Designed miniproteins, single chains, continued (6). Designs and how they scored, part 4

Each design is a single chain, and the fold is of that chain. pLDDT is the mean over its residues in the fold that is shown.

## One batch from the design tools (miniprotein)

Design m20112
Fold by ESMFold2-Fast:
Structure m20112 (fold): chain A 63 residues (1-63)
Amino acid sequence: MEARRAEAERHKEAGLKAYEEGRIDEAVEHFRRAAELLKDDPKEALEVEIEEGMMLIQHYILS
């Protein structure tokens, strides 16, 4: 549904902003919520972008 996808997009953008500001915990929460909103739409392009965001956070934590 469009509303769910729009909300996931907002969380993705907020997560990226939090990551850029060094607020890793907030970034993780935003990406987790975005992924949860899209769990029933596995082929959405937005889900790929959320996975990429989570990978960036993972690399930061392991660096």
Scores: mean pLDDT 71

Design m20113
Fold by ESMFold2-Fast:
Structure m20113 (fold): chain A 55 residues (1-55)
Amino acid sequence: MSLEEVLERIRELLAAGRYDEASALLEEFLRTASPEERERLLRRWNEMVNERFPP
């Protein structure tokens, strides 16, 4: 599963209020991801959070 697909799935779960499932999916991806993929995921995650809750 691509980074973008994982982020989209997590976003859908968060929108549905399924925080436990979103957290589990994120942890599973981070466990199997390379260091570079983890950095990209964190960066994309921060962008997504900032879009949802703008400063």
Scores: mean pLDDT 73

Design m20114
Fold by ESMFold2-Fast:
Structure m20114 (fold): chain A 80 residues (1-80)
Amino acid sequence: SKRQRRQELLAEIDKALKEKGLVPELEKLLEEKEKEFLERSKTPEAQKELAKEGLELLAKIIISLDPSLKPLMDELLELA
């Protein structure tokens, strides 16, 4: 199922980021984006739009930190 495959992809990405010590760098880069998204998330419709935009931005950040994760992020975006 799409849900199961998304969970598998997220687990694999998380494992790779942790093994490479990239989690603190990712958290720092996400901090500013989280503040921006919280300000914009005033309605359920905005929350749905921001969830998609947030996933796309997360993919760009992760790929910039480790380009080898691009295939996993691309597959995750296709399943969203």
Scores: mean pLDDT 75

Design m20115
Fold by ESMFold2-Fast:
Structure m20115 (fold): chain A 97 residues (1-97)
Amino acid sequence: MREELEQESLAALMLMESSVYRIAAKNIPELKDALLRLSEVLDRIAELYLAGKVEEAEKIWEAMKPHVKEAIKALQEGDLEKAREHLEKAVEAAEKA
């Protein structure tokens, strides 16, 4: 079934993004705690996809996604403080979802 392959692919994407955030945490001390917490959220989303809990996984991801986009934009602008605030909001949104 295509559905199982889609769930595995989504889980793999979340795990890849999680690994990127863990690497970034080693190189950007100001964002370390926020990036590590975000990587833990992505690991949980991956576990939900692998368990077939697609709706729960998507709810968490959709709640945090706008905050992650704003954090990336702040990083591109060199604003580490604003990036940290948006990463913290992404984690909080995921925990409340």
Scores: mean pLDDT 84

Design m20116
Fold by ESMFold2-Fast:
Structure m20116 (fold): chain A 93 residues (1-93)
Amino acid sequence: MEVPEEVIEEVKKLLKALILAMGQELEEAVKIAESLGRKDLAELLKKLAEKGESKYAEEIYEEIRQHLKTVHGLNEEQVEKVLTEAWLAINDE
């Protein structure tokens, strides 16, 4: 099954928000999560930036995987493909 480019771009934004929060760039990270209607992710990003604990980064990553499954209806293989393509695209920037 071919995953729409828009889904990959959305996941790139979510992964960038995670990276920004890890770098303590909270304002930009929160704006990304809120632009996608994910206030729950915005709160996790705040905790990650404030506490610096890996458990919050892991929780955010699992929420991104659940977002792909529940919002976009992707199966596990499609989720792994989208995450891989999004990470590669971010690293090429």
Scores: mean pLDDT 78

Design m20117
Fold by ESMFold2-Fast:
Structure m20117 (fold): chain A 95 residues (1-95)
Amino acid sequence: NTLKNFIEEKTKEYNVELSSEDINIIVSVVEKGTEQDTPVSLLVRGVSTGVNEELNIPEQPLKDKAKRLANFLTLVSGDKSKYNKYLEEAKQVLE
């Protein structure tokens, strides 16, 4: 899975320690979203505090997937000034 590999590489690049389960949850959230359409940043925080289950959410449009992935990249990098750069990277990965 290209998205999963990208997320794993980015967590290592930014020195963020996430389990394989956490990464799988992030992949699922980016692809499908949540029932509450919750930003990935809040879900990554939830994952690190004990959310261990995959989310069964309907498929979301590419634009929403890219925004969720960009939010994840912003969170793990700690640099929100680069959000637009992360959004473009997210679009490239999700195509």
Scores: mean pLDDT 64

Design m20118
Fold by ESMFold2-Fast:
Structure m20118 (fold): chain A 59 residues (1-59)
Amino acid sequence: AYDAFLAGQAAYQAGDYETAARHYRAALAADPDFEEARRQLAAVLEALGRHDEAAAVRA
């Protein structure tokens, strides 16, 4: 969970939002209660224009 979250953060820092979203999803799959990964996933989905998916993640 945490390793995937760190990989997502590294991708986000590089501007690779698609890769960041994939890593944050992996973090949530390992730990569904990982609130920070959920918030970061919603943020990168918004940045990608995937607003419906971002709303679903927040629910």
Scores: mean pLDDT 80

Design m20119
Fold by ESMFold2-Fast:
Structure m20119 (fold): chain A 68 residues (1-68)
Amino acid sequence: MSEEELFKQTLEGVLDLLEKGEVDLAIELLKHVLPYLSGKYKEALEEILKLLEEGKVEEAIELLKKLL
């Protein structure tokens, strides 16, 4: 799997979890994937993770949709 494919699949998985209200599972998925990404992909997932840890779920969803 390429880093780009992993990034895209992670965004889709996180968005699905957030739409189902599974915020803690979305955070766990992001933390699990982060060590396998670098550069712009890692930075984007770190921004989403920060928003979710701050309880800014709607802002995280908006960023996810912008990146997809």
Scores: mean pLDDT 85

Design m20120
Fold by ESMFold2-Fast:
Structure m20120 (fold): chain A 63 residues (1-63)
Amino acid sequence: SADELIEKAREAYEKGDFLKAVKYYQEALKIDPNNKEAYRFLADIAENSGDKEKAEEYRKLAE
């Protein structure tokens, strides 16, 4: 389920495994494309990796 994928994504994020976190958030968004929490975390990951343009796109989707 989307909720289970979000839990796995959060665990990966807390461990600093941003590649796994992105994969789980992307999978969750395929099930629930309006999940604002997933977009918010994807924005944070993109910003921390230096991808400002992608971070801005995700922040807009998190509104």
Scores: mean pLDDT 83

Design m20121
Fold by ESMFold2-Fast:
Structure m20121 (fold): chain A 70 residues (1-70)
Amino acid sequence: SELDKKIEELRAEMDKIDQEIVDKYNKYREALAKGDEETAKKYRDEISKLFDKRSAKVEELQKLEVEKNK
């Protein structure tokens, strides 16, 4: 169904966001280890934005799951 397709697409998008968070968290840790506070702040801010995007996708997923089970 169209709903199942949208749910699978949202899950795939969330998986991509999760991978980006991991990648940026590793870069954040490397910057901290080097004492590069500016670069560390940049990656922390980017991670925060990725969590916001993830939260929006979670809300969309919940709405679609409720719609599917009406």
Scores: mean pLDDT 87

Design m20122
Fold by ESMFold2-Fast:
Structure m20122 (fold): chain A 106 residues (1-106)
Amino acid sequence: HMSFEELVQEIRDIVRDALETVLKAVEEGKPLDEIRQILADALQRVDELFEEGEKLYPEQREKLEAIRDAVRRLFQAVLDAIEQGKPLETIRKIGEEALKEIDSLA
């Protein structure tokens, strides 16, 4: 099994890649359905890793729950902005702030 540090890094990598993919898709004018699918796929993978992490590292549960809540909140903010037809600059800023927050969660 992976270490706790490797687990958290894998979660960060999935979230970072998903946000970068979403930003690129928005800039390329991809359909909203494709963007929703990118976020849904990433959330499923991240949720599976959090469930595994909580079982393998029960003493880190509070930290994992905080990271999970942050990830879900950030993805929801991105999705809401896209669904509301916010400008590309607004969506990019939300994504950039999300990446920065994730990088700060040790």
Scores: mean pLDDT 80

Design m20123
Fold by ESMFold2-Fast:
Structure m20123 (fold): chain A 68 residues (1-68)
Amino acid sequence: SLPELTPEQRAELLRLIRDLVEAYRRHPDMPLDPEFRAFVEKLRAALEAGDEDTAIELYLEWQRRVAA
């Protein structure tokens, strides 16, 4: 389940996620780790589907993985 986020925290996370997806959309030939590429593709799909909750969950899971 998603952590309980304030509206401000939710908006900030969605802004970061959209910025990340857009950065890689502009540079499709950028060399990426395959796992990171798959992550960005999942974020893009969730945003295109309007599934903001899934996008936030994916982003937070990735952040936990990187922090470990």
Scores: mean pLDDT 80

Design m20124
Fold by ESMFold2-Fast:
Structure m20124 (fold): chain A 80 residues (1-80)
Amino acid sequence: SAAEEERRRAAQRLADLYRKYAKELMDKLGLDSSYYDQLDQTIANGVPPLIENSTVEQIEEMIAKLPEVYKEDVAKIEAE
């Protein structure tokens, strides 16, 4: 349905942004590319429940909050 397609697109945008920020955090922590496989698995496991159990609005709220969460995580790493 159109509603399911909208949720799939929103979930994909969330996944793409999460992957971007997670890789930036991994680079700051000095983690190697083997952690990218764990990241990809985490995203693969997380996306289907979002499509099934969340509205587009809920996914958009998660996307909107993610940059702020990333800034807090960066600040914690840089404070050590």
Scores: mean pLDDT 82

Design m20125
Fold by ESMFold2-Fast:
Structure m20125 (fold): chain A 56 residues (1-56)
Amino acid sequence: MSVEEIREKVEELVRQGKFEEAKKLIEEALRSGDVSIEEAIELQKEMDELAKKIEE
């Protein structure tokens, strides 16, 4: 998957409340080389910000 595809899927999972699945997807993408370390950090940050808003 491209970085953009992974990002969109992560956002969708977070919106559905599937934070564990979203984290797993980012981790898998980093390990497979579909995203760089910097891109994985950005995705994790975006996920955390969205999760904070939902959990509050």
Scores: mean pLDDT 78

Design m20126
Fold by ESMFold2-Fast:
Structure m20126 (fold): chain A 97 residues (1-97)
Amino acid sequence: KIKEYEEYIKEALKNGEYLNAGRALLALGNEYFKKKDYEKAIEYYEKSLELAKDDLELQAEAYANLAKVYEAMGDTEKAKEYAKKAEEYRKKAEELE
């Protein structure tokens, strides 16, 4: 799956499919999180956020996943910070802004 996501992301970015690339980056981050490679999971979640500029739901999901990674790493302060951002963006998405 990781190799397939990497190839898909390269092609999506080349074609200007930023939202599709952002969702695939989130999925790639999830694969690294399952492997307990927290540094790579964070890297890919952050890249997903960069591409999710206009998608509040994707931003909320990326922030929620960042909170999960930092919690797993024992960084309770960052986990709380990202969980709050996830809630804020989820609320904005529900209000359609």
Scores: mean pLDDT 83

Design m20127
Fold by ESMFold2-Fast:
Structure m20127 (fold): chain A 104 residues (1-104)
Amino acid sequence: DLVQQLLDQGYSALLAQAVELYKQGDYEKAIALLQEFIDDLEEAAPNSVQLGLAYYLLGEIYKKQGDLKKAEEYYKKAAEIAKKALEYNPDNELAKEILKKAEE
C-alpha cells in the first residue's frame, strides 16, 4: 500500500492528516483537506511530487467509495504530475512510485 509506505517515510503535516482521516474512514474530511492542499499547491508548486501524491490519495478515496470514474480522473492527474516531476528529477523515487501505482 503506497499510502502506508508514505506514512513510514514521512511527508507534510497536511498530507499526514489527510492519510489519518482516510485510515479512519472519514473520507469527506480527507477529501476536503486534500482539496485545500491541492488548491494551495497548484498555485505555489504546480509540478511538485506532493501535488501528485495528493491527487493519488483522492483517487484511492474515490476508489474506496466505489466512484471509479473520479478515481481514474485523479489517478491520471497524479500520473501527469509524477511524469513532470521525473522530467525535473529523473531519480525521484516517490514520483516513480506514484506513476507506477496510478497507472495500475
Scores: mean pLDDT 78

Design m20128
Fold by ESMFold2-Fast:
Structure m20128 (fold): chain A 94 residues (1-94)
Amino acid sequence: MKEEIKKEILNLRKQLVEAIDAGDYETAIENIKKLKELMEKYVKNPETRKGIKQAAEDLEKAVKEGNKQEAIRKLVSLDLLYIAAEVEEWLAKK
């Protein structure tokens, strides 16, 4: 994955955390959708991509329900799947 794409993902994730913390659920949902689209486009492993889609949908649901604690738990799940995608890309280059 290009460094520019990694930087965009990290920036969107930062904005998402700030929006959830502020209770700005409209901005949070917009950033979840952007993260989902970007990750689905650049993550090549089909199983990891499917997991990302599900985690993003679960996160959006928690945000819509106003459950800040559940939203943070689902965000951590999305983060772990993104780390898995980066590790898979690194291993594929060996």
Scores: mean pLDDT 81

Design m20129
Fold by ESMFold2-Fast:
Structure m20129 (fold): chain A 61 residues (1-61)
Amino acid sequence: SLEERLKSVPNAKVKKLDENTFEISGENVQWGEILQIVASTGRKYTLKIDEKNKTITVTLL
C-alpha cells in the first residue's frame, strides 16, 4: 500500500488521515524519497508544508 511504502522511508512518521491524505513528519527524513513514492502513484497531489513542525501533508487527487 502507499502507506506502507511511505513508512519504509527512514525516520518518516506517517499518519493516514483519510483514504487519500497522509501526514508525514520527522527529523532527517529523505523528503525526496517521499515525493518519489507519491509521484510513482501516477496521481495528481497537493502538498501542505508546515516548516515549524517539519511536517508535510500529502493529498492525492
Scores: mean pLDDT 85

Design m20131
Fold by ESMFold2-Fast:
Structure m20131 (fold): chain A 66 residues (1-66)
Amino acid sequence: MRIEAAIRLANLLYNAGKLTEEEKQEVIRLAKEDLDAFVRYLAEKLGVPEEAVRRAIDAIIELENS
């Protein structure tokens, strides 16, 4: 599911040193409450288009369901 994939993405970014622990907790909260806000937050934080964040979520869904 998209929320679970978004949480996985947050953990992957944390392990890669791209998010602090506090930022990870915030984006996990956003993923559960407002997935669009999750996408906007990560796009701004990482300096990437929102489409790149959505593609990353979709790639995780594909890997988990294939």
Scores: mean pLDDT 83

Design m20132
Fold by ESMFold2-Fast:
Structure m20132 (fold): chain A 55 residues (1-55)
Amino acid sequence: SDELRERVRELVLEGASLTLEYLKAVLEKSPKAEELLKKLEEVDEELERLIEELK
């Protein structure tokens, strides 16, 4: 469905943004890295679920 495709698109963009923030946090040895990694994992799990539904 077009609705599922748009949601996948939104999550892909969010995941890309979180990945960059996570990498910056790791390089700076920031305690925020753990929180960002958890959010990134949540986005990845939702993406995998939705992509499976699109097949």
Scores: mean pLDDT 83

Design m20133
Fold by ESMFold2-Fast:
Structure m20133 (fold): chain A 64 residues (1-64)
Amino acid sequence: SVTTILQNLRQQVVESTQGTPEEKQRALSFIDETLANLDSLSTEQQVGAILAAIGDLEDIRLKG
């Protein structure tokens, strides 16, 4: 489910040793806000949020 994917991405951000505290907090806030409003989002918006979260996580990983 979208919820499971976002929760897994959230955990990967938390566990990452790369990235700044500010970058990690921004990524976590985005995921948490998306999860809180998930039922108000269309399927396309939910998929877009997953892709954005993946991008944030990869940016964190690439700067480490």
Scores: mean pLDDT 84

Design m20134
Fold by ESMFold2-Fast:
Structure m20134 (fold): chain A 68 residues (1-68)
Amino acid sequence: DEAIEKAKLGMEAFKAGDYETAAKLFEEAVKLMPSPHPDLLELLAEAYEKLGDKEKAKEYREKAQRLR
């Protein structure tokens, strides 16, 4: 599954401290999923928080809360 593979690669980038690549891969994974898991949206929010994009971080956290 392409979405799962992108999420996996995003997690490896996140662990390596490459938050730019992590955010890109997590966002691509989310776009490929009709119903993205809230945990994936929280990881994407965390990646944007690490990049200093507080507005995108808040947006994805709010999306995660709506799906819980």
Scores: mean pLDDT 82

Design m20135
Fold by ESMFold2-Fast:
Structure m20135 (fold): chain A 67 residues (1-67)
Amino acid sequence: MRELIERALEKVKEFFGLPEDASDEEILNAVEKYIKAKGEQREIQLMGTFNLTPEEARALTAYMEKA
């Protein structure tokens, strides 16, 4: 699970041109501003936008939904 989240975060950092030391919060804030959809639609948009696998998109969506 965590490995999928780490791979997803790396792809998001590359997409936005964020620094390598960007925090998870910084990365997730960038995603939240760009992708407004939730649930399955968020997974679809994450796959299309950041070239995530279905497993990576699902893992990142679950991670973002944690408080």
Scores: mean pLDDT 78

Design m20136
Fold by ESMFold2-Fast:
Structure m20136 (fold): chain A 56 residues (1-56)
Amino acid sequence: MKAVAKEDQVGVASPPVLIKKGEELEVLKEYSDGTAVVEYKGRTIMVGASALEIIE
């Protein structure tokens, strides 16, 4: 699934990654606790799902 960042957010990765508002992400998996695993710039990163707008 594709999503767009609704706000600037620091993704959980090593090193940490800043995801800026308006950037497109591929959502690989969403969890019921409100976290999502996304692919961003070739990296797998955990983010808060509430900061994402799903685009189909």
Scores: mean pLDDT 77

Design m20137
Fold by ESMFold2-Fast:
Structure m20137 (fold): chain A 74 residues (1-74)
Amino acid sequence: AESLIAEGLAAASRGDLEKATALFREAAAQMSPEEAERLARRLEGMSAVAAQNGDEETAAALRALAAIFREAAA
């Protein structure tokens, strides 16, 4: 799961949200609910920072990625 998360974050940082979503879905399937909740919170925090900087497009993308892990944590 850790390597899939690292690859997913790298894909997201390159703007490849489609690949990031696929990798994060695979990672979420291998994670504990507790790990998924922590990563969701981190991505939500990153989204808040992006929104504060006026980058609402990046903020929305990070919230969408966070939702994948929120779903896995439920």
Scores: mean pLDDT 78

Design m20138
Fold by ESMFold2-Fast:
Structure m20138 (fold): chain A 82 residues (1-82)
Amino acid sequence: MSELVLEAYRKAAEELGLEEAIPVAELSIEALELAAAGGPEERVEELKEEAERLAKELKLTPEQEEKLAEKAKEIFKKLLEE
């Protein structure tokens, strides 16, 4: 499932011109999957912190992150339905 979520984020980033945000999305997805699997909380926090750090370096605004997430959600639904 992570591959489809990442594909949705990649397509959303391409449509929005935020392709540099893909590494941030990848780390956030990894953190979310690790948390869902009951993985170590410390590792989940490390992944979230790294994603936040990269987002700041790329100067992503909260509005850009929200638009990316919404577009990715829309594309993900289409990928599931095909």
Scores: mean pLDDT 76

Design m20139
Fold by ESMFold2-Fast:
Structure m20139 (fold): chain A 57 residues (1-57)
Amino acid sequence: MKKEAEEYYKKAMEAIAAGKFREGLEYLKKSLSLMDEEERDKALEDFVKKLNEKTRT
């Protein structure tokens, strides 16, 4: 994975953890645009899992 894509992905995850879903989605979109198909699918799966964990109390 390109370092820039990885940085945007981390920012997306941190924004989601902070409850900033809009910003998190924007960073995720930037990250995905820099990824290969395989990396993109993996990133989306991890993102959905993280989002579900955050919304379940």
Scores: mean pLDDT 75

Design m20140
Fold by ESMFold2-Fast:
Structure m20140 (fold): chain A 109 residues (1-109)
Amino acid sequence: SAKLQEGLALLQQKDIAGFSKLLEELIAEKDYDTAFELLMAALKSPDMGVRLWAALRGLEIADSLEDEEKKKKVLEALIEALEELKKVSDPETQKVLESLEEHAKEKLS
């Protein structure tokens, strides 16, 4: 979709503010397929800042999806991203990421 290409371009530009706004608009419009694909792309981004943003917001965004299989896939990708980010984060950030990972694992159970 055109919105998918727009979101991918925002990720390449590292325009987190624009990307966040687009995801909120997609969820409000119930375009969960595009929102899912963009969140998955952000969680797997080569940019650490993009991945960190996606990890910090991933649980909240996943809860907004109406598809249980998409939610599960986001939670699985989120856990992988959190594990990798914890390895390179400061101790205060690691505590936040650990809390998010525990919550994500609880949602998968």
Scores: mean pLDDT 85

Design m20141
Fold by ESMFold2-Fast:
Structure m20141 (fold): chain A 85 residues (1-85)
Amino acid sequence: MDKKIEAARRLLERAREAVEKGEVTQADVALAYQAGLEFIEVGDLEGAKEALEVLRRMIEEARKAGDEEAAALAEEALEALEKLL
């Protein structure tokens, strides 16, 4: 259990770094989505909420960069995770 939570937090931290740099790619969105799924599967509701916040920031940063494909993917990932909560 703890190792899965730690792995999910490492994925989420990498996703946060992409947001902070303003360099959000589809791969970074996938990292945040996978982190969110792992948190939901292990019952870490706080971790899942943090992943949702990162995905919301990714939508904003991708739109600022003009990457509508990354923004759309982040919106789909956010909606999918919200439905699981």
Scores: mean pLDDT 85

Design m20142
Fold by ESMFold2-Fast:
Structure m20142 (fold): chain A 80 residues (1-80)
Amino acid sequence: MVEEELEKAAREVLEAVARAAEALAAGDTEAARAAAEEALEKTKELAELMVKAGAPEEEAKKLVEEAEAARAELLALLDA
C-alpha cells in the first residue's frame, strides 16, 4: 500500500535528519556528513513515492531541491 510506503519513507527521512542534528551538536563531523547524505537519499525516495501516489511532480522536485540545499548548508558549516 503506497500510503504505508510513504509513511515509512517519511519516518526514515526524519530519523536521518535527527541523526544529522545530533551528530552536529556533538561535534561529530563525519557522522553528521553521513547522516545528511542518508537524509538526502531518503528524501529522494520519498519524493519518488509522492509522485507515484499522485502528488505533483513540481512539489516532489521542490522537496528534493530543499533537501539538497539543506545538505549543502550543513556541509558548509562543517567546513567552516
Scores: mean pLDDT 81

Design m20143
Fold by ESMFold2-Fast:
Structure m20143 (fold): chain A 89 residues (1-89)
Amino acid sequence: MKTVTVKEGSSATVELDENLVVTVEVKGTGANAKVVVTVEDKKTGEKKEAVIEKAPGEATLEVDGKKVKVTVEYDAKTNTYKVTVEVLS
C-alpha cells in the first residue's frame, strides 16, 4: 500500500514494484475533478485505465492477473487529492 498527495490539475506516478506503475492525473479543480488512473506493467506493456469522476471515490484495475485498488479523497483545505494505491492479489 502506498499513499501520494496530488495537487488539483497535476499528476503523480507511483511505483508499486519493479514493473507495476500507477499514474494518477487530476483533470480539473475541486472535489468534482476527474481523476484518471492508469496501471501499467512495464514488463508486458499491458495498460488499464479507469476514471474516478468525483471524490471520494475508488476504482479497481487488473493488469496481468494483479488487482490494484485506487482510492481518492479530496482535501479542500490544501486543494489536493489523497490517493491510496493497494495491490490486492
Scores: mean pLDDT 81

Design m20144
Fold by ESMFold2-Fast:
Structure m20144 (fold): chain A 55 residues (1-55)
Amino acid sequence: MLPRSREEEKARLLAWADTLEEQGELEASRRIREAVERDDLEEAWRILEERVRRL
């Protein structure tokens, strides 16, 4: 329910990356997935917020 665990945050970030990919934001999607693989959730969230705010 609440995204308090890192696993839940990763799942949410990957879901957003999929959505961005569908919207044509392939580069942002790739960067988010790469950051999640490195367990760099701060970077992944930063990329997501920047892209979502601009869309």
Scores: mean pLDDT 76

Design m20145
Fold by ESMFold2-Fast:
Structure m20145 (fold): chain A 63 residues (1-63)
Amino acid sequence: EEEVDKKIFEAWKKFLDTLTPEELQAAREELRRQIDAAEKVGDEKTVEFYRELLAYLEEKLAQ
């Protein structure tokens, strides 16, 4: 796929894969803030994007 969104998501996953557990917790808090901000302005695409990243990050923290 040549979709920009997919490439951005893969880049974010690679970045999260390099983080320590402490950095992952900080990233989780930041993603939650971004989701809240996007929800307040009705940006559903951004909410879904960050929620997918948050789910990936939460799974990494559960290991």
Scores: mean pLDDT 77

Design m20146
Fold by ESMFold2-Fast:
Structure m20146 (fold): chain A 61 residues (1-61)
Amino acid sequence: HMSREEKRFRYLQEVAAARNAGDYERAIALLEKMKAESTDPAEQARLDAQIAAFRRELAAR
C-alpha cells in the first residue's frame, strides 16, 4: 500500500535518476504522469515549469 506522498517521492526519485542519466524524455514523461495525478493547480504549474526546463535541455543537445 503506497500513500500519495510515497508515490510522489518515488516519482521524484525516478525523475532524478532519469535526469542524472541524461534521459530527459523519460524525465518529462514521469513529470507528465505526476501532473495528470495532481489536483493542485500550484503543483501543476511547478511541474509544467520543470517539464519546460527539461524540454530546453533536450533542445540544447
Scores: mean pLDDT 79

Design m20147
Fold by ESMFold2-Fast:
Structure m20147 (fold): chain A 63 residues (1-63)
Amino acid sequence: MEEAVERIRELLEAGDYEGLRELLESLSPLDAAFGILYAASIASREELEKIGLPELASAFSKE
């Protein structure tokens, strides 16, 4: 969990939104949900939209 959180921060700082999406898609639904919550706590609204996190959050809320 901590390593995934660290990676999310690194990718956001680098502006690697594709890499961040791939990381989240590679995680279990529960780990991806925590990753999305962490990203939402540190990223701007514009950054979240570029990553597609609102769509990802909606998908995982059904799990």
Scores: mean pLDDT 68

Design m20148
Fold by ESMFold2-Fast:
Structure m20148 (fold): chain A 75 residues (1-75)
Amino acid sequence: SEEARKLLKEAEKYFKEGDNERARELALQAGEIARKEKDAETLVRVAQLLARLGDYEKAEQLLQEAVAIRKEEAR
């Protein structure tokens, strides 16, 4: 989704600036929208950013949701 991608881009900008808490907040918002819209590509990108922030368990959960979405798309 365009909204989720915009939020992810803002999250990546805050991460680059060293604002890890703001980056995490925006990344989680992007992930929630991407999940509702079944945007597996954006969920993978959110998970990658969360892993870079040290949130490995949340990253793994979002990757599993992206896998589930892609399996539904292949049906």
Scores: mean pLDDT 85

Design m20149
Fold by ESMFold2-Fast:
Parts: sequence; structure tokens; C-alpha cells
Structure m20149 (fold): chain A 61 residues (1-61)
Amino acid sequence: SSELEQQVVAVGQEIARLQEEHDARLATASPEERRRLEAETARRLAELDAELRRLVDQLQS
């Protein structure tokens, strides 16, 4: 596969890992920490989703 295809797969794997880590961290978080973790994870997911969209758009261009 091309380097772009490999990067798309890598970003997808990072998104999946981030979601798994988020669930694990929430299981042990206090209510205050939970709100902050939700905000941090949402921000990171948005950044990864934007990167994934850029790579897919470049690959399909």
C-alpha cells in the first residue's frame, strides 16, 4: 500500500486506541476528572478525525 494508505490505517488505529484508553480511564476517574477526560478525549478525537479526513481527501484526489 502507499504511504498515505498506511497513514490512514495508523490514524484509524490511534482513534480506536484512544477510545479504549478513554473507557479505561473513565472507569477509575472521579466525577471531576471524568468531565475533564471527556473534554480532552473529544478534542483529541476531533484532531484525529480532521487528520483522517485530510489523508482520505488527499488519497482520493
Scores: mean pLDDT 84

